# Designed miniproteins, single chains, continued (5), part 31

Each design is a single chain, and the fold is of that chain. pLDDT is the mean over its residues in the fold that is shown.

## One batch from the design tools (miniprotein)

Design m17123
Fold by ESMFold2-Fast:
Structure m17123 (fold): chain A 71 residues (1-71)
Amino acid sequence: MSGEEQAKKAEELAKEALKIAESGGDPEKARELLDKAQGYLVRAMGQGEDELAAKAAEVGKRAGEALRKNE
């Protein structure tokens, strides 16, 4: 898997976590998705995809903030 693909996967998982967190869904499921997203994010950064990884990280940050507001 390329760094670009890993960064996109991280963003996809973070967006799904954000959707769950904002809708007041299962916070454990959202956290599991964020944990998986973090794994892909670290690998993408390791391959030099810093800008794409930064986008994924920003979505993940928003999901974490939404989890705090809805709990």
Scores: mean pLDDT 80

Design m17124
Fold by ESMFold2-Fast:
Structure m17124 (fold): chain A 63 residues (1-63)
Amino acid sequence: LNDLIKALDTLLNAFDSGAISKAEFAAKLAAILKALGVDADAATLAALSSAELNALIKAAIEK
């Protein structure tokens, strides 16, 4: 769990800094969410707003 949270934090920082595209962010986020037990595909995640993404991420880690 801690490793997944750390990977998620690293991914969020990379996206916020502009180091990765939203498409790359969505693909990597989908893999992390799947490991946390949340089924979401990269195309769906790429279509979400920042607020929607933050809400989904928060729900996944608050289990």
Scores: mean pLDDT 76

Design m17125
Fold by ESMFold2-Fast:
Structure m17125 (fold): chain A 59 residues (1-59)
Amino acid sequence: ALSRLSGLELEILELLAQGYSQREIGEILGISPATVSRRIRRAMERLGLTSRAELASLV
Protein backbone atom coordinates (compact mmCIF):
# COMPACT_ATOMS: atom_id res chain seq x y z
CA ALA A 1 0.00 0.00 0.00
CA LEU A 2 2.88 2.44 0.76
CA SER A 3 3.98 1.98 -2.89
CA ARG A 4 0.94 4.12 -3.88
CA LEU A 5 2.46 7.18 -2.14
CA SER A 6 4.82 9.71 -3.73
CA GLY A 7 8.38 10.06 -2.40
CA LEU A 8 7.41 13.31 -0.69
CA GLU A 9 4.42 11.65 1.01
CA LEU A 10 6.65 8.80 2.26
CA GLU A 11 9.18 11.30 3.70
CA ILE A 12 6.35 13.16 5.45
CA LEU A 13 5.04 9.88 6.93
CA GLU A 14 8.52 8.84 8.14
CA LEU A 15 8.95 12.18 9.92
CA LEU A 16 5.42 11.99 11.34
CA ALA A 17 6.18 8.48 12.69
CA GLN A 18 9.29 9.94 14.38
CA GLY A 19 7.07 12.45 16.25
CA TYR A 20 7.71 15.62 14.23
CA SER A 21 4.91 18.21 13.95
CA GLN A 22 3.54 19.48 10.63
CA ARG A 23 5.53 22.72 11.12
CA GLU A 24 8.80 20.86 11.78
CA ILE A 25 8.24 18.56 8.77
CA GLY A 26 7.61 21.65 6.62
CA GLU A 27 10.90 23.18 7.80
CA ILE A 28 12.83 19.93 7.13
CA LEU A 29 11.35 19.42 3.64
CA GLY A 30 11.14 23.12 2.62
CA ILE A 31 7.34 23.18 2.25
CA SER A 32 4.51 24.91 4.11
CA PRO A 33 2.81 23.25 7.14
CA ALA A 34 -0.47 23.51 5.17
CA THR A 35 1.08 21.44 2.35
CA VAL A 36 2.27 18.85 4.92
CA SER A 37 -1.25 18.61 6.39
CA ARG A 38 -2.83 18.27 2.91
CA ARG A 39 -0.33 15.53 1.93
CA ILE A 40 -1.02 13.60 5.16
CA ARG A 41 -4.78 13.75 4.46
CA ARG A 42 -4.26 12.60 0.86
CA ALA A 43 -2.05 9.71 2.02
CA MET A 44 -4.71 8.67 4.56
CA GLU A 45 -7.38 8.71 1.82
CA ARG A 46 -5.18 6.61 -0.52
CA LEU A 47 -4.50 4.04 2.24
CA GLY A 48 -8.11 3.99 3.53
CA LEU A 49 -7.13 5.18 7.02
CA THR A 50 -9.20 7.34 9.39
CA SER A 51 -6.50 8.56 11.84
CA ARG A 52 -2.94 9.92 11.73
CA ALA A 53 -1.97 7.39 14.43
CA GLU A 54 -2.86 4.52 12.05
CA LEU A 55 -0.85 6.21 9.29
CA ALA A 56 2.22 6.63 11.53
CA SER A 57 2.07 2.93 12.56
CA LEU A 58 2.55 1.86 8.90
CA VAL A 59 6.00 3.51 8.69
Scores: mean pLDDT 75

Design m17126
Fold by ESMFold2-Fast:
Structure m17126 (fold): chain A 56 residues (1-56)
Amino acid sequence: MKIPRSFLELVLKELKEKGVPVESQEARKIISRVLATDDENLIESAIKEIKKLEEE
């Protein structure tokens, strides 16, 4: 499944705005899952998951 570049930029921008390091292994995994499904709802879930991991 292929997601348009605008979606990639949106996810990356949202993560950066929330202060989440997109280079972390966990963030990469979550982003990959979102890209595989191209679901807008998954973007919100991914951000929440990454934020929780950062609190650890």
Scores: mean pLDDT 63

Design m17127
Fold by ESMFold2-Fast:
Structure m17127 (fold): chain A 95 residues (1-95)
Amino acid sequence: MEELEKLAEKANSPDPKTAIEGVSELWNLAASSDELLLEGLESSNPTVFAMAVFALPTASDETILEAARSENPEAAEAAKSMARAFGLDDIVEEA
């Protein structure tokens, strides 16, 4: 989570070049690990949360289902909506 929040700060930079680099690095980090993606969905930082949601389709089916079953209703609803948007309805139907 700490590394995701640091990259989220970079992504929110007023310098466009730094902001683009931050967005790219944050997405790549969130997409690189199912564990980091789940941590991002539990983040109170809206940039980290949004990036984790957008990276969710790159995760394993088990991780997508776990996100859809989250005790955090915002994370669960975002996970179900993103999965449906990418045609992964069958994964979240059991959640």
Scores: mean pLDDT 78

Design m17128
Fold by ESMFold2-Fast:
Structure m17128 (fold): chain A 71 residues (1-71)
Amino acid sequence: STAEKIEELKKEIEKLFKEFQEALGAGDRERARELLERIVELLKELMKLGSSVTEEDIEALTRFYTEVIET
C-alpha cells in the first residue's frame, strides 16, 4: 500500500541521515554531499506519494545541511 511505501521510505531516510551524521563526524564532506543528495531524492519520492513532507521542508533541509557540509 501507499502507507507502507511511505513508512519504508521514512526508515531508509532515517538510516541515510545517520550515515550522513557519521560522514560529517569523520570530516568526509564528499560522502556527506552524496548522502544528502540521496536523502533529498527520497524526500521528493515521499512527497510524490502524498506524505506530509512539503517542497518547503525539502528546501529548508537542503539549505541547512549544505551549509553544515560547507562550514
Scores: mean pLDDT 85

Design m17130
Fold by ESMFold2-Fast:
Structure m17130 (fold): chain A 97 residues (1-97)
Amino acid sequence: EVEELLERARELLERAREAIREGNLEEARRLYREALELAERAYELAVEEGDREAALEAARLMLEAAKGLLEVASKEEIPEAIGEVLRAIGDILDLES
């Protein structure tokens, strides 16, 4: 389950980057949001299962998705995107400590 969520999140991140290259910011926002949600679910499950390596990978994917969301965010969405970036950084630091 965790590995399946991580693989799907990576796929969505690749699609989001492609959407940006095509100039489709609306599609990129949707894909980054979906990738973030999948990575968040993977993080929760990995922490519950005690899989630190999977949790760290999920947190890194959350960070990449949040950074992408910030890049394509509308003015109203910027505070949310910044919050997601900070949360992912915090998760990574907690796992490395």
Scores: mean pLDDT 80

Design m17131
Fold by ESMFold2-Fast:
Structure m17131 (fold): chain A 99 residues (1-99)
Amino acid sequence: MEEELDREVRVALGLMYLGIGKVDYEKGNFEAAAESYKKAVEILKGIDPKLEADAYTNLGEAYKKLGKFEEAKRWYQKALELDPSNEKAKKLLEEIEKM
């Protein structure tokens, strides 16, 4: 059905932007990584809550590297609202709350 095809295309695009963001993050291009992760969030919004939570978690990590700790905390909290089982977001939220 067209809805399933649209969902699959959005998941593929979201994964692509997550991949681009991870490459930029690994290179130390944290601002570019954050932009790619924001695009992944926008594409995955309402489509796949686990992938959307992963995108928010990665966005938070990029913001933490930019020294934006309060924004990073908000993104980790948003990830856990979408997927309470996201262990990476839980760990990163606990780490930032102890700073």
Scores: mean pLDDT 86

Design m17132
Fold by ESMFold2-Fast:
Parts: C-alpha cells; sequence; structure tokens
Structure m17132 (fold): chain A 77 residues (1-77)
C-alpha cells in the first residue's frame, strides 16, 4: 500500500536524519511531503538533491537503506 511504502521511507529517513546536513534534510522532508501529496516526480527531484547533498555524509549502507525506502514508497500500489 502507499501508506506502508511511505512508512518504510520515513523509517529509513529517521535512521539517517542525524547524519545529514540541514539542506539535505530539507530536501528529504520535501520528498516525503511530495509523496504524501501523490507528486512522484517532485519527490524524485527532491530525493535526488538530498542524495547529492548527502555525498560523503552517509555510509554506503545508510545510502542503500534510504534508497530502498524511497523505492518502496514510489513503487507502492
Amino acid sequence: SKEEGLKLFREAAEKVRDKLSPEARQHLDEAIEALEKGDVEKAKKHFEEAMRLAQGELSPEDARLLSEGFLAAINAK
């Protein structure tokens, strides 16, 4: 479900949140808000910017966790 996909993404975001700059966190929050509103294209743009800003801030494992959460959210039926 869309609700379960969003929950997984929010849980992934919360686990890495403290490791991110304020700018990266803002884009992550905007991606979550866009998904809540059903705007998948806006969510993708904000997620891409969050991941760009997070370069060097996240371990490969944390980056994977966040990406898997995002994919669960956008692929939810």
Scores: mean pLDDT 84

Design m17133
Fold by ESMFold2-Fast:
Structure m17133 (fold): chain A 55 residues (1-55)
Amino acid sequence: SMGEENIKKVKEREARRAASPEARRAYLQEVLDKYTPEGKKAAQEYIKKLKEKLS
């Protein structure tokens, strides 16, 4: 499953781009949205949780 490998790589890169949560959410959303519908839903829930935690 190429999706798993790419998601793992994305998380590693996010550590370097942890300047803002918005950048992380946008990047994760873009990657997961392209790979699988399941990834799209997971990304949406992840973004929602991040927004609630920040507020």
Scores: mean pLDDT 66

Design m17134
Fold by ESMFold2-Fast:
Structure m17134 (fold): chain A 108 residues (1-108)
Amino acid sequence: GMPLLVVAGYDGSGLTPEQREAAAESARELANKALEVAKKYPDATGAFGSVWYDPERKEVVAEARVFSREKGEILFEAKGTVKTDEPSIEAIRKAREEALKEIDKLVE
């Protein structure tokens, strides 16, 4: 079949270089986990891992998604959030960890 589109992304806005590295690493790990989940869905066309800081909600968000372009729908979604007044490497890693735990919970 056609290869799956795999995307790891992060929003670097307001992040230090070290925080951007942690976000990029976390997004990549989530994208790889989403890719493993995507293999269980015959209609999957994409696997995404994303990390960002929401300044309005004061949360670091880490997210894994599997989608079908043909159906225009999200087949799988797992999300981890950590409340913090400002971004930190610790909060980024904790949000990633929570998203990974949610993936494990949803695929078991």
Scores: mean pLDDT 84

Design m17135
Fold by ESMFold2-Fast:
Parts: sequence; C-alpha cells; structure tokens
Structure m17135 (fold): chain A 76 residues (1-76)
Amino acid sequence: MEELARAVEEQVEGVLELARRLAEEDRERAIAFLEEAIRELEEAARLARERGEELVAAVLERGLRRLRELLEELRA
C-alpha cells in the first residue's frame, strides 16, 4: 500500500508539473488537461475508498485538492 501511495503521489506531482508548463503556453489546453485528470482521479479516489485503501484515498484526495486549486487559478 505504501509503495502504491508513493507512486500515486509521484503521478499527481507529474500532472501538476505538466499542467503548469502547459499553462505557460496554452491556458485552454492546460484547463482541458486538468479537467480530464481531475475526473480520472475522482474515480480513482472513489474506488480506493470503496476498497478501504485509506492511505491511497488520502493521497488521491490531497492531489485532487491541489489540481482543483490550480484549475480555479487558471480559470480566473
């Protein structure tokens, strides 16, 4: 579980890094990318909660908050 949670955390950081880089060149593309990533991570968090994977769910929920914050920033 710890290894999976770490891998998920690394994936979230990668998504944020890519989104910020995309936003420098094309804000609309960055927004679309973030909206898709958020939808995928929301489903993953739901499944993790259903399976009782508390550590994985917590990492996904923290990542979702960070992605939603960036999305709001880009939409402003």
Scores: mean pLDDT 83

Design m17136
Fold by ESMFold2-Fast:
Structure m17136 (fold): chain A 66 residues (1-66)
Amino acid sequence: SSREVTTLDVEVPYEKAKEHFERANDQGEKEILESEYGKGIVIHKEVREVDGKLKTILTVAILSPE
């Protein structure tokens, strides 16, 4: 069975999100952050238009240490 995974939505500008995706392709792994929670992997993306601007919401899966 899989462990419980904590997910969070990170609202970032489209240009910054694009850079993360390009780096993930180069390394063959989609990583957004690496911290006390471990590595965060992008499992979903959503583009929303807010006040005439495109924003990218990245859902990052962070594996619980337990």
Scores: mean pLDDT 56

Design m17137
Fold by ESMFold2-Fast:
Structure m17137 (fold): chain A 61 residues (1-61)
Amino acid sequence: MKVTIREEDGKYVATVEYRGVVVRRAFDTRAEAERWAAEQEAYYRGLEELEKKLEELEKLL
């Protein structure tokens, strides 16, 4: 996963790339862009953890 935050024309553009999917959003402040990017990272990390838990449950069954 790649997370980048860039300043463009007085806005802060956050870009999150995960498995070929690219999500971008513009914010008025850097702090808002960083918070959103962290939320996206947590979401995708949660999907990976869910995948691992499903594999673990399959081994227990």
Scores: mean pLDDT 78

Design m17138
Fold by ESMFold2-Fast:
Structure m17138 (fold): chain A 85 residues (1-85)
Amino acid sequence: MEEALKDPDPGLRAFAAFMAGYAGNYELVEKALEDPDPEVRVAAVIGAALSGDTEKARKILEKALSDPDPEVQRAAEEALRRLGV
């Protein structure tokens, strides 16, 4: 999965970021949040929000609120609202 986050295709990296988040692999989610493509970072945020570990997801989502891209910030805000924290 970490190798997929280094793929030259941003669509494949976004899919890998989403799946890492959904699987609860927060270490790979943190790496995906440093990806230059905002779509990859949005995918990581959404995946983490769906992981089921509310406490760990919240910390990742709070970090994403500081992202320079407004779509990434919006995804994090919506996810935090859904988690109720």
Scores: mean pLDDT 79

Design m17139
Fold by ESMFold2-Fast:
Structure m17139 (fold): chain A 86 residues (1-86)
Amino acid sequence: MSKEELEAEVLETLGDMYAVLAGFARVQGKEDEADRLLQTAEELYAKALEIRGKSPEEAQAEIRKRVQDVFDRGEKLYKERLEKLK
């Protein structure tokens, strides 16, 4: 793996973490925190896709899809964990 590919993978992983945390914040009713975390996730994904040489338009579509998918998974995981604690 090239150094650039590794850097892109690290940024994508961080983006996923922020998107999951945003999902958790949404379920907790912390809308402002969720919005800030989502913005950070989008910025991290954008940097990763830039390193991979994707066009801005292609990057924007891919970022939107990934952020939404990971965010939705975060909300689901948090809700499932809350249910199991009962």
Scores: mean pLDDT 82

Design m17141
Fold by ESMFold2-Fast:
Structure m17141 (fold): chain A 60 residues (1-60)
Amino acid sequence: SEEKKKELLEEIKKLAKELIEKGIKPFFAKKILENIDDLKNLSVKELEELKEALKKMLEE
């Protein structure tokens, strides 16, 4: 579970950085990176849902 959280946090960081680089919701993406330590308190399910939301933003 902890390893899975670590993997999800790295994926979320990668997706947020891609959003910033592409200029897609850059303010929102920067806020995610600034608060990445707070995301450690989320459940695996919540982190998976956030990851999917960020992926959808990149696909739009």
Scores: mean pLDDT 82

Design m17142
Fold by ESMFold2-Fast:
Structure m17142 (fold): chain A 78 residues (1-78)
Amino acid sequence: MEEQKKLLELAKEAVRIYLETGSEEAISEEQLKAAEEVEKLIEEGKLSPELKEEWEKFEKEMEEELRKKREELAAAKA
């Protein structure tokens, strides 16, 4: 469970960086691997229920931020 918590935190950082920069280049290799591992754990049903709930909540928050960011980018004319 300790490893899964670490992976989840790194995966969250990867998503935040991607939303902030719009590019995977700013994400570290460790963060990218963590994001891939978390997705695999969810797909295989191996992620703990608590961490899965935390990730689902985070995804909803990030989807809302991504929507706002897309609107801001579309509105940026300068």
Scores: mean pLDDT 75

Design m17143
Fold by ESMFold2-Fast:
Structure m17143 (fold): chain A 67 residues (1-67)
Amino acid sequence: DIKKALDSIKKAVANGYRDLGREDLAQKIEAAKSFEEIEKLDPEVAKAIRTALSALYGVSDEEIKKA
């Protein structure tokens, strides 16, 4: 369920961008098809997502990149 967890986190991050008035970034994060696209958009947000997924699901960075 890493794919579902990533999708849920993407929606939370998009809402965060909207709260900051960054609708452009919210749309880009929602359109991202892979974790690598998220990393290219915002490396700090990608790092936070990796940390959350590792803590909640015990997954490695390599597994997240393939989700």
Scores: mean pLDDT 74

Design m17144
Fold by ESMFold2-Fast:
Structure m17144 (fold): chain A 73 residues (1-73)
Amino acid sequence: ELEELVEKIREKRKLAEESSGGEREKYRHEYNTLVSQLVNLMREKKVSLEELDSIFPGEAARELYIGWKEFEK
């Protein structure tokens, strides 16, 4: 479910920002893994960034878009 992945991504980002050292690196790794899963799920379901914006309007979709673009580098 896209909503579940979005919430998990937000949680891991928050945990990474609130942590330091090894815990921060653990959460960053988990964050990157979840972003990869979201990208794959979007491709499988043929969900565009515009459709994601419709499902999660506003800032949430923008945050995911930024994360996805960073991952695809």
Scores: mean pLDDT 67

Design m17145
Fold by ESMFold2-Fast:
Structure m17145 (fold): chain A 63 residues (1-63)
Amino acid sequence: DLKEKQEKRDRIFERLERILRELGLSEVEARLLAGEIATDAVLDGLSEEEAEERARRLGKELA
């Protein structure tokens, strides 16, 4: 269901953006990275936990 996938993407995006900003990324960097990971999570069937782990790994490298 496209609606369920969109809702999952939105939940992951909001969560990851906050985490990435707390790690020290700029607003623009956090939004771009969160959007990329959230989209990949829906398309590749990643869990919210797997998406969060990927965001933390990449965010620490970029911060």
Scores: mean pLDDT 84

Design m17146
Fold by ESMFold2-Fast:
Structure m17146 (fold): chain A 66 residues (1-66)
Amino acid sequence: MELQEKILKIVRDYLNNKAEPAEFGEALDTAIREGLPLPEELAETIQKMKEAGREAAREIAEEERR
């Protein structure tokens, strides 16, 4: 089975509450590392999650510094 198909299955399972967030994150990291093409819908979701994650991490880091 192609790696992309395996990753898409994990993403689909996560969206249906059948997989843990850790598995979803690992699948995304693998897709990025391997340079796999991502569906447009998934790419938008990833970008939104990255923005939300960066914002939250920035707030936490700023609070801890102050």
Scores: mean pLDDT 66

Design m17147
Fold by ESMFold2-Fast:
Structure m17147 (fold): chain A 118 residues (1-118)
Amino acid sequence: EPRSLAELTDEELDALKAQIDAMRAQGRPVALVAKVTSKEDAERVAEALERLTGQRLPVDELMKAKEVVVYIGPDGRTAVILLTEDGKVILRGDVSPEALDLARTLAEHYGAELVIEE
């Protein structure tokens, strides 16, 4: 996306949710990416993800991440991928084969350890 998820207004998040719903209606998955560089970013990302997916991540978990990827399948199954400062890719949520493949691709690209968590 051209802007960080942490920078989006409530109106922009509502528009993004409508776009996600339209892409899912076409049988397409959606990947949302957010950078986390501060506690304020982590709080805004948590609020944005709750608004878009109904899932709220703890701010302390987001603070461990330099980047967050949320994968939403066409069926609405949502997986969260955390790219951590210490070189880990943490995959959690509703892990589809497609979400797992994305997490593996990111781990290989960044040279990071893949960790699967509940």
Scores: mean pLDDT 78

Design m17148
Fold by ESMFold2-Fast:
Structure m17148 (fold): chain A 70 residues (1-70)
Amino acid sequence: SVLSQVAVQIRIVGLLTEARLYLKKGEKEKAREAIEEARRLLEENRDLLSPEMLERLERQIREAEEELEA
């Protein structure tokens, strides 16, 4: 459903935004938790997302994961 797709997108994008703010502050533990939750939501809801949305969210999660490892 459209509502399910929108809810998943909003939640994942929100978590990644929070993660990036935490990374700027040096709060790596909180950033890790937000990134891990975003990854879990993406995996659980892959079939609800368009191919374009899935690629975009995958890329954003990967970028955040790379920043966390730095």
Scores: mean pLDDT 84

Design m17149
Fold by ESMFold2-Fast:
Structure m17149 (fold): chain A 76 residues (1-76)
Amino acid sequence: SKEEKLKELEELYRRLSTAIMKNDEEAMKKILQEMLEKGFISEEEVQELLNAPTPTQKLILATRIYSKKRLEINKG
């Protein structure tokens, strides 16, 4: 359902934000892979986020990806 997809997206975004704040690259990679498998993020967005030079820049990108996907799910 739409509600279940939003719940999964929010949980993954929360986990991703935590991993970024902790600078835990291995946790970030695992979460991004799960997001990719669920269709919440593209391969290009994964690479962009991993290549961002600071945690702050990673969080900005993660928030933009989350906001965009949340709107897409809410429209469908």
Scores: mean pLDDT 87

Design m17150
Fold by ESMFold2-Fast:
Structure m17150 (fold): chain A 65 residues (1-65)
Amino acid sequence: AKELAEKAIEYVEKGDLGEALKLLDEAMKKAGISSQEISDYLSSKKISDPEEALREAGKYILEKS
């Protein structure tokens, strides 16, 4: 889970958002984190930038893993 989340953040930094999303989905499944949980977390942060949202989601998964 941690390794997948770290790799997802690396793909965000490279601008490959599609690959980052795939890796985040796999990390979430391994960590037992639902899409709703991530959505609620991101909504609480009022993040409007897609790249920032993906980075914050990755960091959240790392903390929980």
Scores: mean pLDDT 78

Design m17151
Fold by ESMFold2-Fast:
Structure m17151 (fold): chain A 81 residues (1-81)
Amino acid sequence: MKEAEEYREKGEKALKEGKYKEAAKHYEKAAEILEKEKKYEEAAEYYEKAAEALKPVDPKKAKELYEKAIEALRKAEELEE
């Protein structure tokens, strides 16, 4: 979906500019959209990218995002029965 792709691009740009909080916010939004589309494996990837971006500036929020990535991966495994 174009919407999720736009947030992925915004996240990558923010990350390159050192805007870690903005990058994480955009990646988390992309992951949420992908989850709604049942694309759980891709959603997990973007939750992980968001967590990695936040780890040096907000390790607590980064941990929450890693937990969301694990949950998305679990749902991906359940979908591929």
Scores: mean pLDDT 81

Design m17152
Fold by ESMFold2-Fast:
Structure m17152 (fold): chain A 75 residues (1-75)
Amino acid sequence: PSDEEIELETKLSLSRMFLSIAKIAARNGKPIEDAEKIVEKLREYAEYAEEQGNEELAKEIREMAEEIERLAAEQ
């Protein structure tokens, strides 16, 4: 795969990991550590995906960022 494909796969995998960790923390009544920084990072990942022409992936990552932001706001 190209460096761009590897980067996209990495950003998606990291986004999924952060969302999973956030959901586990929220479910257990624990604070989501660095939630604001994580949300910002995922939004940067979504922008990268959009720049690569992958609109579906950009949308998926943005939705993950919004979910983390919502979970953090409920704490």
Scores: mean pLDDT 86

Design m17153
Fold by ESMFold2-Fast:
Structure m17153 (fold): chain A 65 residues (1-65)
Amino acid sequence: GEVVYARAVEDYEARSPEELTIRKGDLLEVLEEVDDEWWRVRSLRTGREGLVPKSVVEEVATGRD
């Protein structure tokens, strides 16, 4: 399957239990593009999953299929 990684380009503080708090520089696995503005990601630093705004992350190199 395709694995997509992203990196936090700025800090983000979760505003609901469904959202994920991230810190600038965190490496994230993209689990789902929920809509055009929100991604569900897993933090590789904490192992936690949640929603983050797409604007606070940058897609990085992907794995092979």
Scores: mean pLDDT 79

Design m17154
Fold by ESMFold2-Fast:
Structure m17154 (fold): chain A 56 residues (1-56)
Amino acid sequence: MWDPKKFAGETAERAVARSPGATPEDLKRARELGEKVAEGDDEAAVELQRLMERLS
Protein backbone atom coordinates (compact mmCIF):
# COMPACT_ATOMS: atom_id res chain seq x y z
CA MET A 1 0.00 0.00 0.00
CA TRP A 2 1.21 3.52 -0.84
CA ASP A 3 -0.65 5.24 2.02
CA PRO A 4 2.21 6.47 4.29
CA LYS A 5 0.23 5.83 7.49
CA LYS A 6 -0.83 2.32 6.47
CA PHE A 7 2.70 1.57 5.22
CA ALA A 8 4.21 2.70 8.56
CA GLY A 9 1.70 0.57 10.49
CA GLU A 10 2.38 -2.51 8.35
CA THR A 11 6.15 -2.00 8.64
CA ALA A 12 5.94 -1.77 12.45
CA GLU A 13 3.69 -4.85 12.62
CA ARG A 14 6.06 -6.89 10.42
CA ALA A 15 9.08 -5.85 12.50
CA VAL A 16 7.37 -6.95 15.75
CA ALA A 17 6.07 -10.17 14.11
CA ARG A 18 9.69 -11.29 13.61
CA SER A 19 10.03 -11.65 17.41
CA PRO A 20 9.09 -15.17 18.61
CA GLY A 21 7.53 -13.74 21.80
CA ALA A 22 5.16 -11.40 19.95
CA THR A 23 1.46 -11.89 20.76
CA PRO A 24 -1.50 -10.87 18.55
CA GLU A 25 -2.01 -7.95 20.95
CA ASP A 26 1.60 -6.82 20.37
CA LEU A 27 1.06 -6.95 16.58
CA LYS A 28 -2.11 -4.87 16.85
CA ARG A 29 -0.41 -2.33 19.12
CA ALA A 30 2.62 -2.09 16.81
CA ARG A 31 0.38 -1.35 13.82
CA GLU A 32 -1.53 1.36 15.71
CA LEU A 33 1.69 2.92 17.03
CA GLY A 34 3.28 2.85 13.56
CA GLU A 35 0.32 4.76 12.12
CA LYS A 36 0.54 7.35 14.92
CA VAL A 37 4.29 7.76 14.32
CA ALA A 38 3.51 8.54 10.65
CA GLU A 39 1.22 11.33 11.97
CA GLY A 40 4.14 12.82 13.94
CA ASP A 41 3.26 11.45 17.39
CA ASP A 42 6.58 11.44 19.28
CA GLU A 43 5.06 9.56 22.24
CA ALA A 44 3.95 6.76 19.91
CA ALA A 45 7.49 6.60 18.46
CA VAL A 46 8.93 6.08 21.97
CA GLU A 47 6.35 3.38 22.81
CA LEU A 48 6.96 1.55 19.52
CA GLN A 49 10.73 1.61 20.09
CA ARG A 50 10.27 0.22 23.62
CA LEU A 51 7.93 -2.52 22.36
CA MET A 52 10.45 -3.58 19.70
CA GLU A 53 13.34 -3.54 22.21
CA ARG A 54 11.32 -5.58 24.74
CA LEU A 55 10.58 -8.27 22.12
CA SER A 56 14.09 -8.36 20.67
Scores: mean pLDDT 77

Design m17155
Fold by ESMFold2-Fast:
Structure m17155 (fold): chain A 57 residues (1-57)
Amino acid sequence: GERVVAVEDVPVESPAVPAFRAGDELEVLRRYEDGMWEVRNAQGRVGLVGADMLEPA
């Protein structure tokens, strides 16, 4: 899948979704029209992250 890197620690809006840390490599699963991307880390955690918090891996 498409790989991106978090540029800073990412708080999640939902308490059920784990936070990501700066430097985490993430796989893009889906892009939403509101600028949020559904991503998955190496541990299999899934979350929504603002696209502005991500850079190409």
Scores: mean pLDDT 72

Design m17156
Fold by ESMFold2-Fast:
Formats: sequence, structure tokens, C-alpha cells
Structure m17156 (fold): chain A 58 residues (1-58)
Amino acid sequence: GLEADKEYLERRRKAIELARKGYTPEQIAKETGLSLEEAERLRRNAATDWRAGVQAVL
């Protein structure tokens, strides 16, 4: 198992939800406690997938 930190995993889940709602990386970092860099990576990954025709990632 890769259960290093359950709180970190929960923060990432919330970050993904906020990114889908259109929050900025700065807002995502504030709400979840993740670093700005991590928040930016999560948002970029979601944005990159739009070209692949992924369902409901806007």
C-alpha cells in the first residue's frame, strides 16, 4: 500500500474538486494546505486532459 499520509490524500481530493470548479492554484493551496507548486501541477494535469476528450474534467 501507498498510504503515506491520509490527510495529504484528502487534501489532494479537495484540490481536484476545487480545480474542477475553476479555482486558481493560489486558492486551492489556501483551502487544502498544499504547496502552490502541487496545486499548479494538479490543475495543469486536469487542463492537459481536455485534448484527450476526457469526460467532465472541465
Scores: mean pLDDT 68

Design m17157
Fold by ESMFold2-Fast:
Structure m17157 (fold): chain A 76 residues (1-76)
Amino acid sequence: SMEERRKLAREIVDTLEQAFLDRLAELAGVSREELLNVKTQEEVDEIVKRAEENGVSPLELALIRAYLEDLVKRKQ
């Protein structure tokens, strides 16, 4: 059924999102909870700076910044 397909799609998306968040947390040198608790642009800048100091690539830094900025915007 279409409802079973939607449930499966949500489970797949949730699993991928959790894996993505864990990888971002690892690259930024922070916990998943710290990533999800970001509220301000200043906190985004601090996490991105920490990731840069850990030798994260420019592309990965751009992805981390984009994700966190979107998260902050959604909380406003």
Scores: mean pLDDT 79

Design m17158
Fold by ESMFold2-Fast:
Structure m17158 (fold): chain A 82 residues (1-82)
Amino acid sequence: MEELRERARRLLEEGRRAYEAGDYETAARLAEEARRLALEAGDNELAVEALGLLARSYYALGDYEKAKEYEKKAREIDRQIR
């Protein structure tokens, strides 16, 4: 599972850079890919980080319902990690 974790981390870093550049659609796409790979790798902490970027990206895009849903999912996983 190391390869999936490493790919997820790289995608999350790329997504954060896209967000900082104001490319919120690219940030959301990369964050969703990172979330998928993180969950496949069993890395819940990384999945929470990806969901946080998804929420911020959708807020910036004006999709507040999606943003709130991703925030909720991140909190649920974060509570499970403790």
Scores: mean pLDDT 85

Design m17159
Fold by ESMFold2-Fast:
Structure m17159 (fold): chain A 73 residues (1-73)
Amino acid sequence: AMSGEEAVAKAREYIEKAEEAFKKGDLKTAREYLLKAGDYAVLALSRGEDEGALEVAKRARELAKKLREAGGL
């Protein structure tokens, strides 16, 4: 079973990859990594890692807005 700290680390890894893919114009890859980041953030929250999970959730919300505006969602 994955620890909350490990889930936060994975959520951060995937949100960073999603943001980088978006910067490169790869909307499909950005969306795929965004979904993975969200899944790990939810897992982290369920494990009591509220601070790390909320940090990733904020970044995910900001990226999701940009993806919607670019037609990637």
Scores: mean pLDDT 85

Design m17160
Fold by ESMFold2-Fast:
Structure m17160 (fold): chain A 51 residues (1-51)
Amino acid sequence: MSERRAREYEEDARRMEERAEELEKKDPDNLLADVLRMFAEILRQMAEEYR
């Protein structure tokens, strides 16, 4: 069960990073891209704790 939750967090983090990269390519100063990268890092840390 914890493995499934960890996988969900990793998937969400990956999606946020991809979205942030697309936003940065259009506008390097996009604050939303920075926020998405921060959330991705938090989600990866949460996934590690659930492992």
Scores: mean pLDDT 78

